Designed miniproteins, single chains, continued (4). Designs and how they scored, part 102

Each design is a single chain, and the fold is of that chain. pLDDT is the mean over its residues in the fold that is shown.

## One batch from the design tools (miniprotein)

Design m15512
Fold by ESMFold2-Fast:
Structure m15512 (fold): chain A 88 residues (1-88)
Amino acid sequence: GNMEKAEKILEEMDRILAELRELVAANPDNEKLRRILLEAEILLGMARIIVGVAKVAGEELTDKQLATLEEYLKEMRRLLEEARALVA
């Protein structure tokens, strides 16, 4: 169901965030990397709210909610590529 797909999206977002944290730790003086990390943390926070509210309500996610999560994941992937380019 959509909840299982959402959980997989959250797991992938967590993996991206972990890599961004490692890039920031390796480049502590890079302000743009810290900004990218903050943007990624906000996206994951918003995704967790959507999934968490549905879980508490005992409801399946709507297709629109799942599409929103997929857009957040796509943006997090873009942020990771931008971060990698900054340290290349």
Scores: mean pLDDT 92

Design m15513
Fold by ESMFold2-Fast:
Structure m15513 (fold): chain A 58 residues (1-58)
Amino acid sequence: SSSLRAQLEQQIAAIDAEIARIDAILETQDLSPQQRIDLEIQRALLLMQRSVLELELR
């Protein structure tokens, strides 16, 4: 439905905003190696969620 499409697009936009936030944090000089790894894992999980939502649009 068009309503579902709009909801999926909104969720994708929210995930994109979260990924951008993580990218900004990853560029800081103060991260430990473990903190960097944890953020990279979180980023990868968000990308997977985004892919699932994109599949629902097809």
Scores: mean pLDDT 85

Design m15514
Fold by ESMFold2-Fast:
Structure m15514 (fold): chain A 101 residues (1-101)
Amino acid sequence: KVKEAEEEEFKKAVEILKKVLEDPSAKIDIDDFQLLLRYLARGASEEEKEKLAEIAKPYAAKVYKEGYLDSKDFLKFIEEIKKKLPGSEIEKRLEELLSSI
């Protein structure tokens, strides 16, 4: 059951990333954003999870305020992960998602 949940979460995370990369007008709601954060945080250390939460905080605030995150802000969020968490388990999972598109 846990493995099936992880596989479904991976598929949904790939769908979210594909939507953003293929459509500049795409919008990510709070459920999609939270699902992506959960997937990226799996297997990460507590320190990596704390850094991810700090990076995500301003973007989560935008989603709560506006109801969505646009593709521009989402891509900026992805870029910040790569810059601030290089070599982390989080970056590894992000690259796995990107390679599946």
Scores: mean pLDDT 81

Design m15515
Fold by ESMFold2-Fast:
Structure m15515 (fold): chain A 60 residues (1-60)
Amino acid sequence: MADKLIKEVVKLIEEHKKAVAEGNYEKEKAIHEEILKLQDELSELIEPSEFWRRVAELLK
């Protein structure tokens, strides 16, 4: 379900921000790659504009 994947992306974005703040480039790169993979899966379920709108709302 798209909602579950969107929540996973939001969690990864928060972890990515933490990795950036810590200067952990290796972890940052790994998280970024996971986000891209989930974006590809979500693009099959909903349009990218709707996906990013919902992610942005959860990141408020």
Scores: mean pLDDT 77

Design m15516
Fold by ESMFold2-Fast:
Structure m15516 (fold): chain A 86 residues (1-86)
Amino acid sequence: MVSEPATVKIITNSDGTVTTETVTLKMSDGKTITLKNIKFIGDTALAQVEGGGVSTAVLKASNVTTEQLSPTTTKITADVTLTFDD
C-alpha cells in the first residue's frame, strides 16, 4: 500500500522546541492515518501514528526546503509519502 503525497511543515523555535502540524494521509485503500511528531533524518522522516496499533511510521521525504523565518526560527517543508511493503 502507498499513501497519497502530503505536504508537511516543521518549525524549530528559538528555545529548541519543535512545532509540527498533525498530518493526515489517505492510503490507496481509501483509509486515512493521522501522523504527529514528525522528524526528518536526511531524505527519510519518522512519525508517530495517532490511535493506531503501529506506533511509528517511516516516511519518504521529497522536495525538502529549509527557510529561516527569523534569526532563531527555522521552517522545514517537505512532501511525504508512506509506503508499506506487501
Scores: mean pLDDT 69

Design m15517
Fold by ESMFold2-Fast:
Structure m15517 (fold): chain A 97 residues (1-97)
Amino acid sequence: MEKLKEFGKFVTKLMTHLKDQKVRDAVGMAGVAALAAERGDKERAEYHKKLAIKFAKESKDKEETIKAIEELARKAKELGLEEAAKVLEEIIEELKK
């Protein structure tokens, strides 16, 4: 679907605005998890979800990381990518604990 390509481009564009490597890594892994979830690849989605959470916790600015992933969740919902949005919301929930 063209919507998956649009979401992937949005992830890449968002990452270009992030200066901290761990924030970029967390957002990148969250994007991969979201795309895998939408494609029905549950194993890959779960693996990259765990990596996104790990890198986010290691980032210098956890709040910036959360806001970036919230932007990904918003874009996924806008595009109707329901499984992608669910995984991104689960990552946000874990990071807010």
Scores: mean pLDDT 86

Design m15518
Fold by ESMFold2-Fast:
Structure m15518 (fold): chain A 80 residues (1-80)
Amino acid sequence: SDAEIQARIDRIRKELGIDAESQKTVDRLRLNIVIGRVLRRIGDLIDYLLANPDTPEEEKKKMWEEVNKENLELLKKEEE
Protein backbone atom coordinates (compact mmCIF):
# COMPACT_ATOMS: atom_id res chain seq x y z
CA SER A 1 0.00 0.00 0.00
CA ASP A 2 1.05 3.64 -0.40
CA ALA A 3 1.19 3.98 3.41
CA GLU A 4 3.65 1.06 3.68
CA ILE A 5 5.81 2.52 0.86
CA GLN A 6 5.74 5.95 2.55
CA ALA A 7 6.73 4.39 5.92
CA ARG A 8 9.67 2.64 4.22
CA ILE A 9 10.75 5.89 2.52
CA ASP A 10 10.50 7.79 5.86
CA ARG A 11 12.66 5.09 7.53
CA ILE A 12 15.32 5.37 4.80
CA ARG A 13 15.25 9.20 5.02
CA LYS A 14 15.74 9.03 8.81
CA GLU A 15 18.63 6.54 8.44
CA LEU A 16 20.33 8.78 5.82
CA GLY A 17 19.62 11.98 7.80
CA ILE A 18 17.26 13.41 5.15
CA ASP A 19 14.61 15.43 6.98
CA ALA A 20 11.27 17.01 5.91
CA GLU A 21 12.93 20.44 5.51
CA SER A 22 15.42 18.99 2.98
CA GLN A 23 12.47 17.49 1.05
CA LYS A 24 10.74 20.92 0.93
CA THR A 25 13.96 22.41 -0.50
CA VAL A 26 14.09 19.69 -3.19
CA ASP A 27 10.40 20.28 -4.09
CA ARG A 28 11.04 24.06 -4.38
CA LEU A 29 14.06 23.48 -6.64
CA ARG A 30 12.02 21.11 -8.84
CA LEU A 31 9.25 23.71 -9.21
CA ASN A 32 11.81 26.41 -10.13
CA ILE A 33 13.31 24.07 -12.78
CA VAL A 34 9.84 23.46 -14.30
CA ILE A 35 9.07 27.22 -14.36
CA GLY A 36 12.46 27.80 -16.01
CA ARG A 37 11.62 25.19 -18.67
CA VAL A 38 8.22 26.81 -19.33
CA LEU A 39 9.80 30.27 -19.80
CA ARG A 40 12.59 28.81 -21.98
CA ARG A 41 10.05 27.14 -24.31
CA ILE A 42 8.17 30.44 -24.71
CA GLY A 43 11.46 32.28 -25.37
CA ASP A 44 12.56 29.67 -27.93
CA LEU A 45 9.26 30.06 -29.83
CA ILE A 46 9.54 33.88 -29.80
CA ASP A 47 13.15 33.64 -31.08
CA TYR A 48 12.04 31.24 -33.85
CA LEU A 49 9.18 33.52 -34.93
CA LEU A 50 11.50 36.57 -34.94
CA ALA A 51 13.98 34.62 -37.13
CA ASN A 52 11.11 33.44 -39.42
CA PRO A 53 8.86 36.54 -39.82
CA ASP A 54 7.17 35.08 -42.95
CA THR A 55 5.72 32.11 -40.99
CA PRO A 56 1.99 31.84 -41.92
CA GLU A 57 -0.51 33.00 -39.24
CA GLU A 58 -2.16 29.53 -39.14
CA GLU A 59 1.26 27.94 -38.48
CA LYS A 60 2.06 30.52 -35.75
CA LYS A 61 -1.28 29.72 -34.08
CA LYS A 62 -0.52 25.96 -34.13
CA MET A 63 2.98 26.54 -32.69
CA TRP A 64 1.60 28.68 -29.84
CA GLU A 65 -1.19 26.15 -29.12
CA GLU A 66 1.38 23.30 -28.98
CA VAL A 67 3.76 25.22 -26.64
CA ASN A 68 0.85 26.31 -24.40
CA LYS A 69 -0.50 22.72 -24.22
CA GLU A 70 2.94 21.29 -23.31
CA ASN A 71 3.55 24.04 -20.72
CA LEU A 72 0.12 23.49 -19.12
CA GLU A 73 0.84 19.73 -18.91
CA LEU A 74 4.21 20.43 -17.22
CA LEU A 75 2.64 22.85 -14.70
CA LYS A 76 -0.30 20.53 -13.89
CA LYS A 77 2.09 17.61 -13.30
CA GLU A 78 3.91 19.68 -10.62
CA GLU A 79 0.59 20.77 -8.98
CA GLU A 80 -0.65 17.15 -8.70
Scores: mean pLDDT 71

Design m15519
Fold by ESMFold2-Fast:
Structure m15519 (fold): chain A 88 residues (1-88)
Amino acid sequence: MEETMEKVKKIVKESLPEEKAKEVIEKMDKYFEGGNYETAAMVAGYAFGLEGKEEAAKEVIKLLREAGMEESAKAAEEGYKAGLAERE
């Protein structure tokens, strides 16, 4: 789980502008430290949706599913859809 979330953070860092990536990772870490992987994944998905980063969102969802974190994968997908809706 921790290793998978570190890979998610790496995708966030590589896919988003530096300032936005830092803010997203800080929010993810807050939920992740509390054991709330679902909300951490949703935060990442939402940021990808806001920035229109479809491939990054797909990669994160795939990684979470392959790690057996199905609820976190669903949360990332829901976050992505919410971010897209907010974007327009």
Scores: mean pLDDT 83

Design m15520
Fold by ESMFold2-Fast:
Structure m15520 (fold): chain A 97 residues (1-97)
Amino acid sequence: MLKPGEGAKITATGDDVTITITSGEGYISTALSTGKPVEPAVPGTTVTLKKGESAYLLAKTELGFEIEGEAEVEKFKATLEDLELEIVRDIRRFLLG
């Protein structure tokens, strides 16, 4: 679903949205929700979001994923540096209003 160098921001619009990585390799972050840095995304990686929470995906290879529940998906072209900048931007927005 994502090509190498493509990313996606997934925002839960319903309760208990689950994202599952089905194929490929990349990175995932829910830093705003969990406070964790960027983590490896590999087949079988699963993340559950509460309504209003976001996850960021960045494809290292061709990356397949599935979403269960109601979510908005925004695709972007990114590097790991761009993903890190998006995370910092979201943290700043959260802390400063």
Scores: mean pLDDT 72

Design m15521
Fold by ESMFold2-Fast:
Structure m15521 (fold): chain A 64 residues (1-64)
Amino acid sequence: DLEKFIEAVRYALRGDLESARKAAESIKDEEYRKAALEIVELAEKGASKEEIRLKAIEKKKELL
C-alpha cells in the first residue's frame, strides 16, 4: 500500500494522471487510498509539482 501510494505520487508528478489514478484506486488500505486520491485530484486540478510534493510528504507523515 505504501509502495502504491508512492507510485501514484510519482505518476502525478510526471503528469501521467491516468496512471496515477489507477495506482491510487488499486490501493486496498482505505487511508492510503484516500490520501493518494486526494493528491491525484490536486494534480488533476493543475497544482504545481511543489504543492503535490508537499501534500504527499504531509499525508505520508499522517499515515506512518
Scores: mean pLDDT 82

Design m15522
Fold by ESMFold2-Fast:
Parts: sequence; structure tokens; C-alpha cells
Structure m15522 (fold): chain A 92 residues (1-92)
Amino acid sequence: GSAEKEQKLEKALVSLAKKAKQKDPKFKADEDSVKQLMQSFRASGAFSFSVPASLKEEAEQFVKLVQSLGYQAKLVPVSEDGQDYYRIDVRK
């Protein structure tokens, strides 16, 4: 059901956020930020977040997971303050 898909999405997002925090300690990847992203997803059907470019493989695996749940996801390379990131855009 939709609740099971949302639980799988949240668990994957928590895992990716923890890895992002380990690579970039300035990344605000706590459980509260994940809850805010999931709240946005439930309210608007969409959210976006960025991970360090060093996590490209993990970001690609997350995109595949999101797509396997029947949602839309895309990976966008971005640069901010001289650092490279991948932005992940998720939609119902």
C-alpha cells in the first residue's frame, strides 16, 4: 500500500542522509530534516535534496529505489560555493 511505499522511501532517505552527513559534516542530514522532506512529499507530492558528488553511486541507487516504488526521481548535477553535489528531485 501507499504507507508501505512511504516507509521504504523514508528508510532509504534516512540511510542516504546519514552517508551524506559522514562525507560533509556541514550537511544538515538529521532525522528532523528527513521528516520535513517526507512531510513535503505527503503534502505536495514532491521534495528535493542534495548529496555530495562523492555519493553519486548511492544517489543513483536511491533514484532506482524511488522509481521501483512507482514514484518519479531524477538526478541533477549542481555546484554551490565551489563544491559539487547531486540534487535528487522526487515526485509522486
Scores: mean pLDDT 82

Design m15523
Fold by ESMFold2-Fast:
Structure m15523 (fold): chain A 110 residues (1-110)
Amino acid sequence: SKLDELIKQIKKILEELLELAKKYLSKELVEELEKTIKDLMATLEDPNATVEEVEEKFKKLEEEIAKGVEEIRKTLPPEEAAEVLKKISELYKELLQLLEEYIELLRQEE
């Protein structure tokens, strides 16, 4: 289904974000991000999940990404931080677009 294809695309971006986190972030932040990603994916794959539940899990993901961005700015040299943060920003923008498409499809099926 179109929803299944969107879920696959979202999962791919979340996996790419997690790989960047594993490379640049503390173990504690990686574990928090991994749990948040797992919870969001479980919600997206649940046929009974509401739009509100998806939005709540996504907000938590945004908060964890913000923590990661702050750690990168504090721990990496400015030039390396800028390159990593640009990649995170690009992945995050693509993720936002796919989640908006997912939410729109859920609203259309109700």
Scores: mean pLDDT 86

Design m15524
Fold by ESMFold2-Fast:
Structure m15524 (fold): chain A 96 residues (1-96)
Amino acid sequence: SSNYTIEITITVKIPSDKTAQEVADEVESKLREAAKEAGAEISIVSTVEGDKVIVQATVLAPSKEATEKLIELIKQKVEELSKTYDVTDLNITVRE
């Protein structure tokens, strides 16, 4: 039973009617919801680069099952975000 570290990077284009902070807050909220549902701990850092927000999250999951559940929840939250925002990049990396 090895612990899993999941690294997530989401890049979102800032729409003309919103601030970078509003975009960062919405993306961070969705990631925190996914982590809470999976019973995992999350650390998030958001950076503004030009017309984009880059959100980087690190999640520690206690099992392979929790890792798989978390990845599916993240994909679901990103799909929801993509209905409102231009999600230009999504990268999920798993380390054991």
Scores: mean pLDDT 86

Design m15525
Fold by ESMFold2-Fast:
Structure m15525 (fold): chain A 74 residues (1-74)
Amino acid sequence: EKAREAGILLVAGNIAYAGGDFKTAIDLYVEAAKLAREAGDEELVQEALNRLKQIGKDHPELKEEVEKAIKEIE
């Protein structure tokens, strides 16, 4: 249940990112990582973290938002 919900949020984040809604993507990846951690799915947590790091690299103007998001997951 939580792992499945985390997976759905990760996909939703990917869709938001592809659509250019980077801030929504960041929020969805944070939610996905939190649910994945509660479910014990560390691989999905790492996937969400990698997505967040990619956004920070591709969009330096969002670096501070990304760093805050990563800190929430850590």
Scores: mean pLDDT 84

Design m15526
Fold by ESMFold2-Fast:
Structure m15526 (fold): chain A 86 residues (1-86)
Amino acid sequence: MSYLEELVERYERALDHLEKIYEKIKKNLTPEQQKKLDELISRAREAVEKAREAVKNGDKEKAIQYLKEFVDLMTEIVKELKKIFS
C-alpha cells in the first residue's frame, strides 16, 4: 500500500469517528451551528473521497491537494466545536 493510500484510509476513519460524535451532540446544537458543521463535514467527506480517487488515478499532486483541503476543513470543524464547548 502506498503512503498516500494509507493516509486516505486514516483520514476516512478520523472523519467517520467525528461524524459518530457529531450525531450524539447534534441535538444540543443551535440550527445555525448544525448548518455550519453539516456543511464543513460534507466538504471534508468530499475532499477525502476526491483524494481517494486521485490516488487510484495516480495523480499524486491532486491527492496531496485534496488531503490538504481535508486537514484544513477538519481544523475548522475542531475550532467550531471548541467554540460550542468553551
Scores: mean pLDDT 87

Design m15527
Fold by ESMFold2-Fast:
Order: C-alpha cells, then sequence, then structure tokens
Structure m15527 (fold): chain A 87 residues (1-87)
C-alpha cells in the first residue's frame, strides 16, 4: 500500500537524519508528514505519490548539511520505494 511505503520511507529518512541540526530535522519531519498525507489521500495514485516523493527528496538533498553518505542512503531509499510502487 502507499501508506506502508510512505511509513517506511518516512521512518528511515528520519533515522538517517536523526543527528542532523534541528532545522534539517524539521525539514525532514515536514517532508515525512507530507508524504504520509499524500499516501492517505484517497485520490492519490502511485504516480502522484512518486512525483511528490522525488520532489521532496531532491529538496532535502539540496540542503548543504546533508553528507555524501546520507545522500547515497536517501537516494537508495527513494529507489527502493519506487521499485515497490512499480511492482
Amino acid sequence: SLVAIAEELSKRLLEILKDASPELQKIAESASQLLLAVARDPRASAASFATVARWLVEELLSHPEVSEEQREEIRRLLAEAEARLAA
């Protein structure tokens, strides 16, 4: 389900950024809330969810505090979520 994918993506995203600044953590929390809201919208499709997830991840990865290791983990996490949406 979209909700299960959003919950897993949100949980792991927050775990990757758990030691980040309060500002970056707040951005990640806001992104997680938006992902869950989109997944819970009865009008949402896998395509609309994927579009929002890619956009939110790109915005997060543009943040200068995100390390290269964190970037690779977040990119992999998005790819895993997209693979589940395509199945």
Scores: mean pLDDT 83

Design m15528
Fold by ESMFold2-Fast:
Structure m15528 (fold): chain A 100 residues (1-100)
Amino acid sequence: PVKPLSPEEVAERAPELPLAWQARAFAEAVLRAHDAGVSTEELAAALREAGLPRAADIARRIAEDPNMPQAEVVRLVAPLSPEEIARALRVLAELTRRAE
């Protein structure tokens, strides 16, 4: 599997990155945190506390449906700005690190 983009790379290159790459990184970050033992409720709460309520709703749906098709993930993530995605990736990485 291809390594996910870092939050810094997503933030820096956001206008040049395909939405599909940003969506894939977001979905992989959510699933990694969930696999590390972070509950769906903890994922959503942490993202809301960071000021990312839309990202929290999307993360919840991905965690509840880990087999969600890539096209659907792209559709859900499309309304988020690249900056919101980068911030969400940082929050999810910190949750995963603390759970491991």
Scores: mean pLDDT 76

Design m15529
Fold by ESMFold2-Fast:
Structure m15529 (fold): chain A 83 residues (1-83)
Amino acid sequence: MSREQLEDRVRAFVRAYASSFPLSEEQLERAAEIIVDVLDANPDASREERRALILARLREAFPDVPEEELERLVTGALNLVLD
């Protein structure tokens, strides 16, 4: 998958499910960038390894967002992008 296709799919997920997460539009756009960056940089990593890398970066970027919400965001994005 190209980086452009990956970005389009992740942004489509974020737009479709924005109201389901307690993140601002700016935070959701930043989360999409983080998800794209990790997936693009780690194409040979397992799904679980990529999930762990994304979660680590999201926790660093959004320390005030509950961990369960970040986990839901990552799970949804990976299911849409990789399945």
Scores: mean pLDDT 80

Design m15530
Fold by ESMFold2-Fast:
Structure m15530 (fold): chain A 61 residues (1-61)
Amino acid sequence: SMEELERLAEELEREVVRGIILGDRELVDKAMARYMPRLEELDPERAARLRARVEAAKTKI
């Protein structure tokens, strides 16, 4: 559902931002492993865009 998609995307973003602030690449990767499989089932194109943004953000760690 759209509501589930938005909730999962927000949780992923929150955990990724936390990992970036802490300089913890492993925390970012664990968040991706937790949320991405379901996001890819719900909206593969949006999930691909989210993955690209997270990988770009990881370059700052």
Scores: mean pLDDT 86

Design m15531
Fold by ESMFold2-Fast:
Structure m15531 (fold): chain A 63 residues (1-63)
Amino acid sequence: MEELEKELRETLLKEGYSEKQAESALKAIHISPVSAEVAIAELRKAGALEAAELAEKLMKLLF
């Protein structure tokens, strides 16, 4: 889990998100499956496809 969270954070930073935005996305994924799906949909909508795929993998491990 920690390795996947680190990879997701680094991918978000690489795609132009701030550290605060990356932290907010990670928190949203941990809150609930519904919150995670919303965060993943927002990432896909923004074109952050690699981050969205990593977030989906993290959600599947958590729930």
Scores: mean pLDDT 79

Design m15532
Fold by ESMFold2-Fast:
Structure m15532 (fold): chain A 100 residues (1-100)
Amino acid sequence: KIEEILKRVEELLERTDNPALKQALERFIETLKEIDSISDEVYRELEQTLADLEAILAGEPLTFTAPGQSPEQVQTIKDIAAALLVVGADVLLWFEKEKK
């Protein structure tokens, strides 16, 4: 489970040029490496988060983007959303580590 998630996160790290997203992904990788196992519930949440991140980076439309926003504004919103999803996943892993 962890090895599959790690590989997907490393692929996302290679595909992004956004420094804030890179830092968030690197922190997530370090947290993930400190965990020996994750629950099925946490695994499903991480799978969904990674699917959402992959969709955002692939250019899928965001439901909260307004008509008339510039392409640069839309890209900035996507980058922020992606970084927030990674931070949320890292927090979820931290709780899993704490439970042991």
Scores: mean pLDDT 67

Design m15533
Fold by ESMFold2-Fast:
Parts: structure tokens; C-alpha cells; sequence
Structure m15533 (fold): chain A 94 residues (1-94)
């Protein structure tokens, strides 16, 4: 199977595409991805990844609250930067 980081990277890319189409779905898509990534971390027995995923979700929701009235491109850019930071940290613990 693919590495956890490879699966997370693909899932995050799909999340960004969906939010780019309709930013009103941001909270729903973030929550869906949080649940999927948390389930995978639990399946792997990876408590460090689970903690990182919980932190990522909190930071994504904070970005949404700060930028929900901004143009979609600005919101997506902020989410992409946070996704890249999350993936870098996930790779370090994998």
C-alpha cells in the first residue's frame, strides 16, 4: 500500500480542489478529511500522526474563520500552505 504521507497528499489535493469549486463546503470537506486521516492513523497505531492531524484540523478551521469572507483564491492559498506544512511534519514522523 501507499505510505501514509502519499495518501494524505492525494486527499489534501482533492480537498483543495473541492473548496476551490465552492468555499462554503470548506468546513464539511475539512471535517471529512480529518475523520478519514484520523481513522487511518488509528489503524496504523500512530499516536504522533493522530496528534498532528488534530492540530492540523484546528489550524485549518482557524484559517477558515479568518478568511471565510476573502476571495476563494486567497482561502485556497492559505489552506495549501497549511497542507504543505502538515505533509512535511507527517513525513518527518513516518
Amino acid sequence: SASFAELAELALAIMLQEIGKDKSKAEEVIDALYKALSAEAERRGDAEALALIEQWREEMLKIYEEKKDAPTEELVKAFREKAEEFLARLREIE
Scores: mean pLDDT 87

Design m15534
Fold by ESMFold2-Fast:
Structure m15534 (fold): chain A 91 residues (1-91)
Amino acid sequence: KKEFEEKKKKLEEEYQAQVDAINAQLTSLVKKYNDLKAEAEKASPEEREVLEKGIKDTKKQIQDLVAQLESVRTDYENELKKIEEEKKKLE
């Protein structure tokens, strides 16, 4: 009787856990990105080149995590849609 409700609840819990984990990583990387940018503004030209590489590497990591977050959300929405369509078909 509650099979679809249980499936949706598990899906929501798994989705939220993945989102929370990615958001924690994003928060840490955004702080690192901002710290590196602040140091680059104060740095000598030679030091700035090293910091600029760190900024680019950190930005790429942020972009990769944002893409992962979008993928997780898309997968969640697709699975949720399948559960709703299956439920509607059996009613």
Scores: mean pLDDT 84

Design m15535
Fold by ESMFold2-Fast:
Order: C-alpha cells, then sequence, then structure tokens
Structure m15535 (fold): chain A 90 residues (1-90)
C-alpha cells in the first residue's frame, strides 16, 4: 500500500514539475493534473489517496491567492507519505 501511494504521490509531483518549469503552479493546474490522474486510476483506495493529497495542496494554494510553489508541493507530498506510513504502523 505505502509503495503504491508513494508512486502515486511522486507521479503527481513530477507531472506538476513538468507542467510548471518556472517552479510555480496555480490551483487550476493542480486540479487539472489531479483530474487527469484520477480518470486513469482503477482502484478506489488509490483515488481516495490522490483526492486527499490534492485537497492538501489546494488548501495551501488557497492561502496564497490560488498559487503554490513546487517546493511547497514537495513538502506536502513528503508529509502525506509519512502520514500514510504512520497509519500502517498501527
Amino acid sequence: MVETIEKLANEFLERLKKANPDGLATKDEVLAIADEMLAKLKDQEEKQMLQGLTSLVVDKADENNGVITLEEVEEIVKKFIEGVRLVEER
């Protein structure tokens, strides 16, 4: 489970980096990439995990007029993966 979630979260980050070489993403770009990835996912748990990650990134973007740095996205991804690991330990 953790390995699948790590791959999914890292794919999300890499897609954002590829779309935003200047290091700055908009809320709309985050949502568009998330929607594209969600459309390709077949597993319900993977969809829920991506939706959770997307929500965290969107919330952070909303604090700054709908924009987020790729550095901030990377930090959110790291924290999200650590959170999943902690749940699996229990």
Scores: mean pLDDT 80

Design m15536
Fold by ESMFold2-Fast:
Structure m15536 (fold): chain A 61 residues (1-61)
Amino acid sequence: SATEKVVATIEADIAANPESAGTMLAIAEHELATLPADTPPEVRERVERAVATIRELLAKL
């Protein structure tokens, strides 16, 4: 799905460029807030983990 592709891109960008965490946080939080009601639980969990990972990275910067 489009959501899965966006999440995969965010995950890849965080892994490659941790310094972009601030920008990625806004994108990841927007994706979480706008997830369709029919989003599979595993996809929702991936978005939630991405937000958590970004927040942890920002806390350590």
Scores: mean pLDDT 76

Design m15537
Fold by ESMFold2-Fast:
Structure m15537 (fold): chain A 102 residues (1-102)
Amino acid sequence: MMSKEEAIEKAKQVADQAKSIVRSTPTLSDAEKATIEKELDELLKRIEEAKTPQELARELILFSSFLTTVLMLLYEKQAPQEVIDQISDLANEVDKVAEAVR
């Protein structure tokens, strides 16, 4: 079973990587980038504030769902396949963390 501290650390790493990818994606507008970064920060805050393993798992599932929403936006904006693959990999990583904390 993954510890809460390890799960939070992995979520932070995923959020930082997602922000870096989003910032470097030229097909996204500045407004879209700012909205994605703000939502990632709010999701991380909820993950850090989770009090139970069940609450932590739910917040991680919401984080993964948001990354899937970003993936759909990247597809619609015709982002490079490498960018799409990177965000897909991050969503899968968060899903594995969510499973490991339950």
Scores: mean pLDDT 87

Design m15538
Fold by ESMFold2-Fast:
Structure m15538 (fold): chain A 60 residues (1-60)
Amino acid sequence: SEIDKEIEKLEKEMNDLSAREQALIAAGAPREEVMDAIGQLAETVLRYILLLLKKEEEER
């Protein structure tokens, strides 16, 4: 289903963003870059949760 494909895509994006955040922290990147990465991850997580709730409502 379209929802399942979107969920899978968001899971991959979350994993990639999480890895980027960890890499930036490990490299001692500027705080602004780390905060931007955290913001992007938080936004993606919110979208993921909302999509899961939508799927649950449509699942019989």
Scores: mean pLDDT 83

Design m15539
Fold by ESMFold2-Fast:
Structure m15539 (fold): chain A 73 residues (1-73)
Amino acid sequence: ERYREAAELLRQAAEHAKNGDKDTAISLAQRAAELVPELAPAVQLAIDYLNKGDYDTAAQVLELAARIAEERA
């Protein structure tokens, strides 16, 4: 299930973002957007916040995207 896998990747990305692991968070979030292209705008927003150093907001965006993907799984 692409939506379930994307949700798991986004949750992992959010956890890495909370831990300050920007590169891993971006990699996992991009993989989720590849599985579910509809998530690309949310992933891009999260990456923008990570690049600004706002890891808490990035994690919140990733968690919201994961919840949306899970609802469609």
Scores: mean pLDDT 86

Design m15540
Fold by ESMFold2-Fast:
Structure m15540 (fold): chain A 96 residues (1-96)
Amino acid sequence: MEEAEKAGKEVREKILEALKTENPLDDIYKVLKEFFEKYKDNPELMEAIAKAVAEVAREHPEAGPLILQALYGVMADNPEFAEAAKKAAEEVSKAL
């Protein structure tokens, strides 16, 4: 779906921007939390986000561990997003 492609592109762009900041872990965490909050009621968009995050980790292997740490942080702090963040972490782990 076009919405899924757009959501995936936006999360990828924001994660790539976060990787260039002085605090990439915290900034990636904020990006992931924002997108999970926006799309928590839409499983198709949540799956698109998880795959987009995994694709960033595959294209930027050095960022993989950092993205995983941010996802585990989201799971720990936000029970509402735990399932979505876990699915994303599994996709990232598979991509690495």
Scores: mean pLDDT 80

Design m15541
Fold by ESMFold2-Fast:
Structure m15541 (fold): chain A 87 residues (1-87)
Amino acid sequence: SHMEKLKEAVEKLLEEAKADPSVSEEQKKRLEEIAKRFIEAVENKDKELLKEVKREAVELAADPSLSDFLRHVYTVLAMEAQELIDS
């Protein structure tokens, strides 16, 4: 299903972030927490939680000190959350 593909894509992005030496352990932990809430929101069809995840992802993506990869990950999470909210 589309939801299963979204969860798999997010889990793959987490694996890639954990393997990236430019990503700090603190950044990995924050990404894991946001990704976990995103997956929970997808599984429960919780649009309010998706709105919270989108807000946090947008705020984190605005940090100019982030690696291009992490900025991309947060941007993707925000976009996917918005698509689910609009559905």
Scores: mean pLDDT 82

Design m15542
Fold by ESMFold2-Fast:
Structure m15542 (fold): chain A 65 residues (1-65)
Amino acid sequence: LEEVKEKALADIDGTEAWLERQGRLTPELRARLEEFKERIRAAKSQEEVHALVGELQEWLREHLA
């Protein structure tokens, strides 16, 4: 579980860094990414972590399109 969380958090950190380099990391995007990182840290199962990652990816797809 912790290894799965660590990978998910690292992937989100990479997304934040990419958005920041693009000049696209708004306070709203940063807040949403941080919210998902907190949810992932609180997750009780690998399935929950995967569901949260999927939810974030769909949210980013809809709001960055």
Scores: mean pLDDT 77

Design m15543
Fold by ESMFold2-Fast:
Structure m15543 (fold): chain A 73 residues (1-73)
Amino acid sequence: SAQRQANAEFMEKIAKAVEEILAMEKAGESKEKIEEKEKEYAKELGISVETLRVALMAYRGDPNASERYQKLV
């Protein structure tokens, strides 16, 4: 179905954004640069920075954030 395909593509874009931000954190990039990238990706994806940060926390293994992320997407 077109809706399932669109949702899968959107989730893949979120996953790629999350992976890049986590890679920046692992590389020791400044908090300021990470926050700038969070804003850029949130704008490109059409979501809030808060929604992107919930996804980041879910990918880091925060159970509370994981539950919130599943409800938002």
Scores: mean pLDDT 75

Design m15544
Fold by ESMFold2-Fast:
Structure m15544 (fold): chain A 77 residues (1-77)
Amino acid sequence: RSPEVRAALNRLQAESKKAIAELEKLGDQEGVEKVRQVTDETVARINELSRAGDDEGAVRAAEEGIKKLQEIVEESK
C-alpha cells in the first residue's frame, strides 16, 4: 500500500478507538455499534479503492469515514 493510504487507515483506526471509548463512557451501546459498522464499511471501501489503484479515493474515503464517526459521537451528547 502507499504510505498515504496506510496513514489514512491508521487515522481511521485511531479515531474509531477514540469514538468507541467516548461512547462507552456515555453508555451509548447503539453509538458503539454504529461506529464499528461505519469503521468496517470504510475499511472495506479503502481496501477496494486501493486495490483498484485509486489511492486518492482511498484517502478521501477514510476522511469521510472519520467525519461520520465524529457525527455519531456528537449525536450521542
Scores: mean pLDDT 84

Design m15545
Fold by ESMFold2-Fast:
Structure m15545 (fold): chain A 90 residues (1-90)
Amino acid sequence: DLQQLRQQLQQAIQLWQQHAQANDVKGALQAYLQVNDTLARIAQLLRAQGFSDDEIVDALAAWLKESLPSLSDEDARLLAERVLSHVLAS
């Protein structure tokens, strides 16, 4: 379910920020891996529903920015593109 994955993404990003702010490197890395895994699942779901690569990248970047407003537009898009490329290679 896309809404559940969206909620999981927001939670993973919040955990990543909390661990990073607490200088908990291990916790921050684990949360970052959860962010990437959740993004990949969202990308796979959108691809299965017939969305274009550009639409998937735009959606992932927008949702990353929504959950982490301090993230630059460039970084959000780069992460989204990397996630989609990995999904397409699978």
Scores: mean pLDDT 84

